# Designs tried in a protein design run: designed miniproteins, single chains. Part 73

Each design is a single chain, and the fold is of that chain. pLDDT is the mean over its residues in the fold that is shown.

## One batch from the design tools (miniprotein)

Design m2673
Fold by ESMFold2-Fast:
Order: C-alpha cells, then sequence, then structure tokens
Structure m2673 (fold): chain A 77 residues (1-77)
C-alpha cells in the first residue's frame, strides 16, 4: 500500500528533523554552560597569558553558538 509507505517515510523524516533540532538545542545548552564557566574562570584569573587564552576560547565558543543558533533557525523554517 503506497499510502502506508508515504506515511512511514514522512514519520522517518519528522523523526530525523526532531532529532536534529533536539541535538542542536542540547549543543546550545552545552555551549552556554561552557561559556559561563570560562567567563567565571576569566573573572578569577589574574595571569595575563591565561586570560588571553580564556578570552580566545570564549570567542571561539560564542562563534560556534552563533553558527548553531543560525542552523536551528534554518531548521525551524
Amino acid sequence: DEEREREEAKREEERRRVAREVALELRLIGLDEEIRLLEEKLKKTKDEEERKKLEEEIKKLKKEKEEVEKELEELRK
């Protein structure tokens, strides 16, 4: 039955879409937590060299977060 095959294909597509959305949302939560922890470390760190490394890492994670947010927005269209 062609109708059953079409329904199954649609359900699989929907499951894959939902799985991707959930994965991206979880990644955003993880990135937010990592950024928060690094910002807290930066606040407590007095070593100039260590501060620069933390600032670079925070910058990288913020860029990654922007990319993930953009991907999520595109997926929700």
Scores: mean pLDDT 82

Design m2674
Fold by ESMFold2-Fast:
Structure m2674 (fold): chain A 67 residues (1-67)
Amino acid sequence: SAEEKALEYLEKAKEAIKEGRFEEAFEYLNKAEEHAEKVEDPKKRLELLMEIGVAQLEAAVRKVFPE
């Protein structure tokens, strides 16, 4: 399902962030967002998009401020 794919890509993104692979993390987050947008349940969609947004912000901050 779209929800399952969004969660799969989100978990891959979180792993990439932990390992400092920010470019790869952004690619996974973009794919997670594409699938999350296809989730029919508006509440689940919002929850997924919010979690993806938090991960995007974390990756961006850590990439821009490396020290």
Scores: mean pLDDT 86

Design m2677
Fold by ESMFold2-Fast:
Structure m2677 (fold): chain A 92 residues (1-92)
Amino acid sequence: DNESLLKKMEEYLEKVKELLKEAKEAVKKGLPNKKEILEKKLLEIEILLGLSKIILGVMKLTGASEEEIAKAEKIVEEIEKIEEELKELIKE
């Protein structure tokens, strides 16, 4: 069911947003292990992005509607933006 797959992707996006929020807080607090914290959060985001791309691929193969595909693509794009933002935080 494509609705269940979209809901799973929405859960991944929400988790990714929380990981970015936690990363920003670690930077703000100047934690001595902030780089390790951010690198671990980046790995979690990369895994969730990979899973989201797999779900999008499954939806395309199983005949999801253009509207459902567009929603899934938007979620993938949002996760990719958060991944890039966290990579920039690590470079600091």
Scores: mean pLDDT 88

Design m2678
Fold by ESMFold2-Fast:
Structure m2678 (fold): chain A 74 residues (1-74)
Amino acid sequence: SAETVELLERINEALAARDFETALSLFEELLSKLSPEEQRLLIEGFLATLDALKAQHPELAAELEALKAKVLEL
């Protein structure tokens, strides 16, 4: 859907800007619009993205680990 695509684009922009609070908020909004099965797949994908970012930017490891912990609580 157009709404899902827009939210994904905004999440990617927030991550690129290192605005992890906005990225989490938008991710929670996206999850609220999805089925439980889709939510699980999206959470797995997001955690993988955060791990990739942590490997690429080790200076952000603490912030990215904090974000991962919040995502795992969803």
Scores: mean pLDDT 85

Design m2679
Fold by ESMFold2-Fast:
Structure m2679 (fold): chain A 90 residues (1-90)
Amino acid sequence: IEKAIEHLEKALEYAKEAKKKAKDPTPVEKAIEHIEKAIEAAKKGDLEKAIKHARLAMGHLGKAALEEPEIRELAEKAVEHVEKAIKELE
C-alpha cells in the first residue's frame, strides 16, 4: 500500500505540472480528482475503490495526452506512475 501511495503522489505531481501548462485543464483536473480519491481510498485500505479511481485517472490523462502535444510527456509520466500504483494494489 505505501508504495502504491508513493506512486499515486508522483502521478499527482506530474498531473499538476501538466495542468499548469494545459490550454484546456479539464481532462487533467478530472485526472487529479481521481488520483486524490485513489490516494484517500488506499490510505483507508479500500483497495478496490483505489484501483477504480486510479483507472479513471488513467483514462483522463490519456485523453489529455492525445489532445495536447505540449503536455503529452507529463501526462504519460503520470500514467506510468498510476500503472505502477495499480500493480502494487493488485
Scores: mean pLDDT 85

Design m2680
Fold by ESMFold2-Fast:
Structure m2680 (fold): chain A 83 residues (1-83)
Amino acid sequence: PAPLRLEVEVKAEGDTLHVRVRSDAPPGARVRVYVDGKLAAEAVLNEDGEAEITVKIPPGKHRVRVVVEDERGAASAEFEVET
């Protein structure tokens, strides 16, 4: 099978981080958002292969990692954001 695809958009607005995820993993696949190495949020992909997650973070620079996992494995993307 084709490798797992992952597309992530991250937008910071004040103390809020908006994370939009799109993947070719099946509906119900697990989405995890880590901020500075700690699990901050968890979601699942919808029928369209998408998930939208909102996370509250303190002001400053942060490292955000998004992981999508299905039965075949995991794909991840990493970003530096400033709030």
Scores: mean pLDDT 81

Design m2681
Fold by ESMFold2-Fast:
Structure m2681 (fold): chain A 56 residues (1-56)
Amino acid sequence: SAEELQAQLATIRSRAEALAFIGTLPLSEAQKAHLRRILDERSLEEFKKAVAALLL
């Protein structure tokens, strides 16, 4: 659910936690690569927005 996803995203406070989380997501390798790129090029907050956009 949206609430469960938002709660999970709220617990992520580091790049390492974000990378581990990507591995658990039911997304294609292309979508996961996109999320890893956002972490590298942008910020953790932009990563969280991108995850929400892909799953909600």
Scores: mean pLDDT 84

Design m2682
Fold by ESMFold2-Fast:
Structure m2682 (fold): chain A 63 residues (1-63)
Amino acid sequence: SDLVAQAQALIDEGKKRFTELAKKAADAVGQGNGVEASKIGEEARKYLADTQAQVADLLAQAA
């Protein structure tokens, strides 16, 4: 269904975004910037939670 396709697109975009955030966090740690690394980690956690909630909602609607 279109809803399952939308869920898959969100998962694919989420993987890409999470990889980008993980790289930024690693770079910040490498620079000794723990404050920036913590901010990026919080952003990544919120983004992951939001994406999981949206995917779950789309899949529930597809049932």
Scores: mean pLDDT 83

Design m2683
Fold by ESMFold2-Fast:
Structure m2683 (fold): chain A 62 residues (1-62)
Amino acid sequence: LSDEEIAERIVQGARELLEAGVPKEAVRAMVEKELRLARSDGVSEEMLRRAREEVERVIREH
């Protein structure tokens, strides 16, 4: 998977959890875990930052 595909999957996972009724705090915790794993796998800091920003936007708008 490309860095972009990994970032998109993290954002999509957050959307799916929110739609399933998972609390926003738990979604943030899961996303932070996924971002840490992606960083350890070599995903760029720029893509991780964009994924985090997009997740926060999705949470705010939900």
Scores: mean pLDDT 84

Design m2684
Fold by ESMFold2-Fast:
Structure m2684 (fold): chain A 59 residues (1-59)
Amino acid sequence: GRREAFEAAARAAAEAARAGGDGKTLVDSMRQGAKEAGGELDDDEANAAATLGHIRAAE
């Protein structure tokens, strides 16, 4: 569902950021994680998930 897609995208973004991936790698990993978890995010949700992923990676 949407919650699962958002959480998977945020997790994938954090993993990509921790691995030192560039913006393209982060976006691709985030999109893939969201699709595997149950759907596609809109642009606002994708931006929020990427921001949360960066915050989680920095902690």
Scores: mean pLDDT 74

Design m2685
Fold by ESMFold2-Fast:
Structure m2685 (fold): chain A 92 residues (1-92)
Amino acid sequence: MEELYEEALKLIQEMVDLARKHAGPEAVERARKAAGEAFQKALDTKSPEEAYLEGLRAFLDALVAAVTDPEVQAEIRELGEKAIELYKKALE
């Protein structure tokens, strides 16, 4: 279980590093804010674990939107989707 969380965090970090390289650190900070807002809103109706998944989805979508290169967008999306799947498996 811990190994799945560690691998998910590694993929999230790779996704963040790509987004920072191509869109800059301010784009990453805007994405973190969007993720936090989505997480807080989800907590009104969902479990903390489900709210965290909503936050991760919003974070991924914001990072992809911040990048203009379609190949980089695809790489970030692939890393983020894999991280979300590993996190879901870790919750089981």
Scores: mean pLDDT 84

Design m2686
Fold by ESMFold2-Fast:
Structure m2686 (fold): chain A 83 residues (1-83)
Amino acid sequence: LKDYLKEMGDEILKEGEELKDASLYLSAGNAYYSSGDYEKAYEAFQKAIELNPNNRDAWENLSKALAKLGEYEKAKEYYKKAK
């Protein structure tokens, strides 16, 4: 299951890179987060925000990934962007 989610995340990330689509980066990040790969989830969500800074779901999920990585102060700051 976790390996499948990581491979799915890699495929979605590649499409997001080719299409420059914030929604695909968000989907890739969600797949990585569900697999427990919080570092790759963070990178994908960050790219989603770079393409669409008004995406509240991306800010919220980036905050969650940062919290899993122990970056609590940044997680709290970014969570405020999602409200």
Scores: mean pLDDT 82

Design m2687
Fold by ESMFold2-Fast:
Formats: C-alpha cells, structure tokens, sequence
Structure m2687 (fold): chain A 65 residues (1-65)
C-alpha cells in the first residue's frame, strides 16, 4: 500500500501542474482502494491518498511558483 502511494507521489512530483499531480495521486488511490475488500482498510487508503494528493499539489505549486 504505502509503496504504491509513494510511487504515485514520485510521479506526481514530475507533473507540470498541481492539478495534474493531484489527478495522478487520486487515480493511484482509486486503483489501490478497488483492490481492497475490507471497507475500513479501503477508507484508510482513500484518506491517506487524499492527504498525499494535497501534499504533492502544494509542493508542485511552490515548485512552479
């Protein structure tokens, strides 16, 4: 789980825009969540993915100024 989200974050950091970076993380988060059958674990992944998306979006915005 964490490895896949970390990989998505790395790819998102290479995005040209904060919006594109957010989309990369959200797509990876949805794919991970779709593979999880436990509702509690699925919610945990969705919440973690949302926080990662917000973090990379902010980093890309600062990088682009």
Amino acid sequence: MAEALNKAAEEAMKAKSAEEAREIVEKATKELASKIKDPAEKQKVLEQGRKVAEHVEALIEKKQE
Scores: mean pLDDT 77

Design m2688
Fold by ESMFold2-Fast:
Structure m2688 (fold): chain A 83 residues (1-83)
Amino acid sequence: KEEKIKLLEEILETSTDKETLALAYYSLGKLYYELGDYEKAAEYYEKALELDPSMKEAWKNLAKVYEKLGDKEKAAEYRKKAE
């Protein structure tokens, strides 16, 4: 996990390609969710979705993050966007 985080952070620093950046942010969101860092997971999923709002799986995962954070309204909103 640490090696993957380092690689993804390096991609964020060196890449200017929106698709690559969106995927890197999405992957960081997943990794931080697995670590139980729901605040960082939300931040990275939101950054991925700013670059690519068509990432249905990122909307689903963001809804799950906000359920963990206790924000039921945002969780419901983001579940609808995953449709």
Scores: mean pLDDT 82

Design m2689
Fold by ESMFold2-Fast:
Structure m2689 (fold): chain A 85 residues (1-85)
Amino acid sequence: GLEARIDREAIERVAEELGEEAGNAMAEYVALKRQGKAYLGDPENAEKGKEALARAEELAKKHAEAYKAFQEERDRVLREIEEKR
């Protein structure tokens, strides 16, 4: 969907600006956030969901410059989509 496209474009931009390791970190961050939300929707996996979200937060802290670039690029893509409407 649209969110997956925005995340992909933002990850690619981070990789271009900060290198492949930074891009890979943001790809893992996005995967952990999505998995965490999915797990929280299942009562049997609520603790796994919390753990995945905690790991995503720690990854964002460890790669703070990559995370900032990722968020700025997501905001830019969202603004471009709004301007086309």
Scores: mean pLDDT 83

Design m2690
Fold by ESMFold2-Fast:
Structure m2690 (fold): chain A 86 residues (1-86)
Amino acid sequence: MKITLSISNADPQRITAFSLYGLGLELEGHKVTINLEGDTLIIDIENADDGTAETFTEIGQGLEDDGYDVTITVEGDTLKISAQKV
């Protein structure tokens, strides 16, 4: 499946942490694209397994606990997680 994580108004510590996490997944053989557009971090994973999808769902829950507005949706074969700092 494909996973897209988008974090808007991300603080620098969150940008660094999630960028490093995405790099770690790439080193484990995942197809990962990381883009920073202003204050929005976008991480795309093309070949995610179910375990990776569960981990990203938990990441979304963690962001919500940290005060982000989080939306998690599944559309076809794509898990989309959108988070915006309030």
Scores: mean pLDDT 82

Design m2691
Fold by ESMFold2-Fast:
Formats: structure tokens, C-alpha cells, sequence
Structure m2691 (fold): chain A 75 residues (1-75)
């Protein structure tokens, strides 16, 4: 359905935002900020997903996907 498609597209967008933010912080020698920035991006997406009508369980799941992508980028 339209909501699932929007949530899927936003999940990819926010995963890419987290990855790009971590890569930029790595290039700047500021990986000390990476965890806080990843959590901030995930929290922003969680709120947006809920505003779009996602369940709390769905919002938690997609936020975790963004967090996981951000941490994977730190390697």
C-alpha cells in the first residue's frame, strides 16, 4: 500500500543520510560525534514514520535499520 511504499522509501533515504553523515564525520576526524548523529537521524525518522501512520513497532524497526546502517558505516 501507499504508506508501506512511503515508509520503505524514507527508510532508504534515512539510511543513506546516516551513512553519508558518518562518512563525512570520518573524513573530518570527528567520529566522536557519530553515535549522537546516528541516534538523532533515527529519532527524526521514527517521528516522521509515526506522523505518516506507522505503528510504534514499525517506527522502532525502521529506526533500528537506520541505526544499524550508521554503525556499519563506521567500519
Amino acid sequence: GAMAEKIAALTEKYKNEAIERVKKLQAEGRLDLAEDEIVRIAAKFSKEALDLGATEAQAVRVAKAVIDAGYEAIK
Scores: mean pLDDT 86

Design m2692
Fold by ESMFold2-Fast:
Structure m2692 (fold): chain A 96 residues (1-96)
Amino acid sequence: EKEKKKEELEKKIEEIQAEVDTFRANLRSMTPEEIEAALERFNEIERELQKLLDEAKKMGDSELQKKIIDVLFDVGVLTLALAVQLVIDRKEEEKR
């Protein structure tokens, strides 16, 4: 049924959002290694979100498209924050 496919996409989006929220909550306590792992994972998440966005576009579901775009925006902001924190942490480690 059409509703089943929409529910599956919404569940995927919710799972990704929960993962992103977990990274946001832990941002201040992350080690450099954890930040590098998070950046790798965010590359995976962006790829998955792009696939979900393509599916939402095929379905003509504007609400799903908006939800996916909102999560993509959150991932982008967190990616920048993590990248900046990694630079600072690495500078401190090198003690130069």
Scores: mean pLDDT 81

Design m2693
Fold by ESMFold2-Fast:
Structure m2693 (fold): chain A 68 residues (1-68)
Amino acid sequence: MEVPVISSLDDLVKAVKEKGPGSTIRLADVGMTADEIKGMIEALSGTEVEKVEVEKTPDHTIAKIYAK
């Protein structure tokens, strides 16, 4: 599994585009809520994604992008 650590919005955008659907992205504290991160990934991925799941812990956030 690929779990790159992302600490900025620009890096998250790049990771979503490079990894695409079916990837897992690990985030440091970027000051965003789980819902905000999920909405942004869904907007960037359009209709190519089945769903986006975001798990937020005290130390980090993990976003899972599921392919259709």
Scores: mean pLDDT 68

Design m2694
Fold by ESMFold2-Fast:
Structure m2694 (fold): chain A 71 residues (1-71)
Amino acid sequence: MVEEAQRRARELGRAAAEAYLAGDEARAAELNAEALALIEETRRRLGPEAARRALAAALAGAREAVEAAAA
């Protein structure tokens, strides 16, 4: 389901950015790899448009973390 993939991608993107901002580069790399794997699996199962939406959700999650840290 595209909606579930988007939700999980957003969570992973936010968590990866939070880890990076906290200085945990190893955890950030692991979470980024997990997000990319989810996006690639979404592309294979649901098509490129679904993958694009999942990628956009991951980037939105990362932006949310950056904005929260800046406030």
Scores: mean pLDDT 87

Design m2695
Fold by ESMFold2-Fast:
Structure m2695 (fold): chain A 79 residues (1-79)
Amino acid sequence: GLEEGLYKPLEEIKELVEKIKEEPDLEKAEKLLEEAKKKAKELLELAERAGFKPLEELKKELEELLKEGEEVLKKKKEE
């Protein structure tokens, strides 16, 4: 179904955030975060076009995942 079609992109975003946590190279970690942000935007656009409900719940989950990645990267930059 629609939810199953959104599962794979969501899983890929989760994997990118986990890779950011494990990546010691700042430039690579920044690239991973940029890719996660791009995929999250594409997933939200896809969900909106498809009329996915609950859209707000998906948006919150994506925002929390990206925030986690941003906080990890910020800590890496600040030593």
Scores: mean pLDDT 78

Design m2696
Fold by ESMFold2-Fast:
Structure m2696 (fold): chain A 84 residues (1-84)
Amino acid sequence: MADEYLKKGEQALERGDYEKAVEYFKKAIELDPNNGRAYFLLAEAYEKLGDYSKAREALQKAADVMTPEELGRWLREAVRRRQA
């Protein structure tokens, strides 16, 4: 169920529906509060909305639940996705 909201959030990000993306990622975090990927994506959605304060807060939580290696791996995946 958390994965379902994570997927819907990613789809909302790709459509440019950043408010919906925030809503879905918050639901994913509510169901799985140790999901660092959801915090990372929430930070991206907040950055797109221009809410840099909340983006920073979400990134700090992602770093708290993820290893630096996990964060680096996810960042490389996100870059690859943007390159087709």
Scores: mean pLDDT 77

Design m2697
Fold by ESMFold2-Fast:
Structure m2697 (fold): chain A 86 residues (1-86)
Amino acid sequence: MKVVLVYRGMSPTELTGRILYAIGLELDGYDVEIEVKGDTLTITIGNVSPELFEQFLQEAEELRKRGAKVTIERDGDTLTITVDLR
């Protein structure tokens, strides 16, 4: 399974924290790709277990319920979560 995390409108501090998180996932053995364009960070995580996939989905839904601007898109075994901090 695959999870794509898109963060928009990040501050430099927030960007640094998310990049460090992505590096941690790569060290844990996930296939991780990081792309930074302006204020947008995209983290693509491959080899995600079904359990971790459902955890990402639940965490995204919880953030959305708490009033965060979160868009969740599912296409088969790919989950795209967009967080807009603008």
Scores: mean pLDDT 81

Design m2698
Fold by ESMFold2-Fast:
Structure m2698 (fold): chain A 65 residues (1-65)
Amino acid sequence: MHKAIIAAVSIEVRGIELGVDAKVTVKGDTLVLEFKKRSPKAEELAKYARELAKELGLKLEIVWS
């Protein structure tokens, strides 16, 4: 969906700003955010993604590796 693509790009840009290594994948109305490591900045990115997904009515799945 168009909103999911905009959300994915926004999360990727925020991840770059925070220096967090994360992968964002779009599955219909669901965003999948995958982290290689748990860190305070990764949690900040996860919080940003949760708030953005909630605002746009998208589902969010967070995966920690």
Scores: mean pLDDT 81

Design m2699
Fold by ESMFold2-Fast:
Structure m2699 (fold): chain A 71 residues (1-71)
Amino acid sequence: DILSQMSKAGKAAQKSGKEEVVQLATDAMSAAIKGDKKQAEKYIKKAKDAGASDKQVAEIKKQVDAIYKAT
């Protein structure tokens, strides 16, 4: 369920306490749903640069990969 994947990514980003990280995680999920893997990876990198922890980045990547496996 794509909605469940987006919810999980949003929760992982919220643990950072930074709104920018939450928005970038959402953008990465949206890019993954559209099939744009390069754009999704770019948003994940931006989330890391915005201060997401390694654990949060790993969780976001896991959700992006799950979306690609579901398509």
Scores: mean pLDDT 74

Design m2700
Fold by ESMFold2-Fast:
Structure m2700 (fold): chain A 81 residues (1-81)
Amino acid sequence: SSEEQFNELARKALENLAKGRELERNATTVEQYQQAADLYLQAAQYSLQAASLSTPDKAADFLSVASGALSLAQQLLDEAA
């Protein structure tokens, strides 16, 4: 169902964001920072998909999460370069 799809995408978005934050916090190598960035990019993708299935009011929250995750990913990729 649409609700089940939304719940799964929202769960994956938040799970990948949490995993990215944990990996970034413990990162000591360029590869680990790149892996954290990839998790943030995945969180952003799932957040955008969840937003597309949301009401307009809730979509704003997921768009904000996506924007934040993209910014975190870009920062780590710039630091790794």
Scores: mean pLDDT 85

Design m2701
Fold by ESMFold2-Fast:
Structure m2701 (fold): chain A 58 residues (1-58)
Amino acid sequence: KVVEKVKKWIEENKLKKIEIKYERPTGPDYFEQRRRNRLEADKAYEEAKKLGVEVVKK
């Protein structure tokens, strides 16, 4: 899961700032894939903030 990987990566590498980017989907099921990607990114942002890391949305 993206959130768990990001959290572990920050903790192991003692990072102060990270960038989280998700690709814009194309083709069929565009809206569903975009919604899922946004939810994962938002969760990762919140977890990084809890760890005191600055997160940049791109």
Scores: mean pLDDT 64

Design m2702
Fold by ESMFold2-Fast:
Structure m2702 (fold): chain A 78 residues (1-78)
Amino acid sequence: MQDTSRLGQTATQILSLLREKGEMTASEIAKELGVSQSTVNAALRKLEAHGLVEVRTGPDGKRIYRLAKDIFAAANPP
């Protein structure tokens, strides 16, 4: 399967953090995971492109990420 790189592991950890914390910025995720903000931004772009996370602009103009609502309602296909 084509899922293995530092990016794939980081994406999985981001999903787990967002499930636990609700909403986080890329810099907060980077601090929690001990990885660079660039690595987190790359993983978040992939997750956003796949519809796994949503982004909104916070009061400071920072992007805030959360799990997409459709994930919570989604059922796995056969």
Scores: mean pLDDT 72

Design m2703
Fold by ESMFold2-Fast:
Structure m2703 (fold): chain A 61 residues (1-61)
Amino acid sequence: SEEEDEVAAFLRELVADMRAGKITPEEARKRLDEYMEEKKLSPELREVARAGFDAALRLLA
């Protein structure tokens, strides 16, 4: 869906910024939380977004 594609694009940018050292994981999590509130994502999409973010953090560690 369009919303899922937008969430995936946002997560890719967060991961790229973390890899580049532009933001900390803590700052990235804050940006994700702010994004979910601003876009008024459903509980299901918020869960998917958080799971994707956590998976990315494990890969970067």
Scores: mean pLDDT 83

Design m2704
Fold by ESMFold2-Fast:
Structure m2704 (fold): chain A 47 residues (1-47)
Amino acid sequence: GFLSDEELKVLAEAYKTGNFDEARKKLIEMGVKNADDLIENVKRILS
């Protein structure tokens, strides 16, 4: 499914603080199996 704005904010917060492991776990618990790919995409967009 698609991510909500809340999940996207969690990824943005992880980029700022470096807590990507926690964000990835939350995405997996929500049924997003490619959470690590999403985190990599966020890193690429913000870098």
Scores: mean pLDDT 70

Design m2706
Fold by ESMFold2-Fast:
Structure m2706 (fold): chain A 59 residues (1-59)
Amino acid sequence: SASEAGRKAIELAKELVAQGVSIEEAIKEAVKKFKELYPEATEVQLLALEHELRKLLSA
């Protein structure tokens, strides 16, 4: 589901930042993961995910 894909994408982004990957690279990798898990994702859903990741990783 989109919710499960979103959770896994957020987990991946947090792990990458913890490993020293930049916020921008972590967001790119997380969005790729989301598309792999939920290929039916719309552009609106991808933009929403990117926005949430940016908020979470920048806080």
Scores: mean pLDDT 84

Design m2707
Fold by ESMFold2-Fast:
Structure m2707 (fold): chain A 80 residues (1-80)
Amino acid sequence: EEEDRNRRAVELLTEALELFVEGKQAYKNGDYDKAIELFEKAIELAREAVELSTNPVLQQHARDLLEEAEKFLEEVKKKK
């Protein structure tokens, strides 16, 4: 059960990271609407990964991604 939770958390964190990278690319290209959508999805998945993680290192990594995605979302919103 713990193994299943951490495995799911890794999957969610991987998806969140992919969305975060796509969001940064959209932001760099000036596509602020797309960047906002991608960052919001990354935040949702990263938050879920934090909740599922029983491994403290994995949980911290998920929290770090969540914080970075929230910072980028705030930055993009300032440009709209």
Scores: mean pLDDT 85

Design m2708
Fold by ESMFold2-Fast:
Structure m2708 (fold): chain A 65 residues (1-65)
Amino acid sequence: SELLERLARIQEKAVELSKYDPKTAFEVNGLISQALKAMRAGDYERAQELVDEAEELIDKAKAKL
């Protein structure tokens, strides 16, 4: 549940980011897709790594604005 809540927040942030940095938003959406596939496969460790990577990309992109 926590991981799904984090993914929902990342999706919201990616939509906002797409207005200012569409390239990074595209990369984040790719990570979200991979994290969802990992969760469906039961690989929660991999899903968590992908979610952490997506959050880092968003934070770095926002720091440039």
Scores: mean pLDDT 85

Design m2709
Fold by ESMFold2-Fast:
Structure m2709 (fold): chain A 88 residues (1-88)
Amino acid sequence: SELEEAAREAERLAEALERVAELVPNPEAAEQLREAARLLREAARALRAGDLETAEELARKAQEAIDKAVALDPEGVKAALAEVIAEL
């Protein structure tokens, strides 16, 4: 189903963000990436429950957390992303 596919994608993104967080040198940026991963896992649960409004709000909050991480350590996040992408 479309919702199950979206939920799986959200979970894959959450896993990737956790890997990026392990590599980011700035601890505050790493915490924002972990928060984004947590929110994406909650969004996946909302998608499986058919709660599209909650899923959209959680995804929006996850994007805000990612934006905060990038603002805190743009070069660290960029380098960590490149390493994670190379391992995918």
Scores: mean pLDDT 89

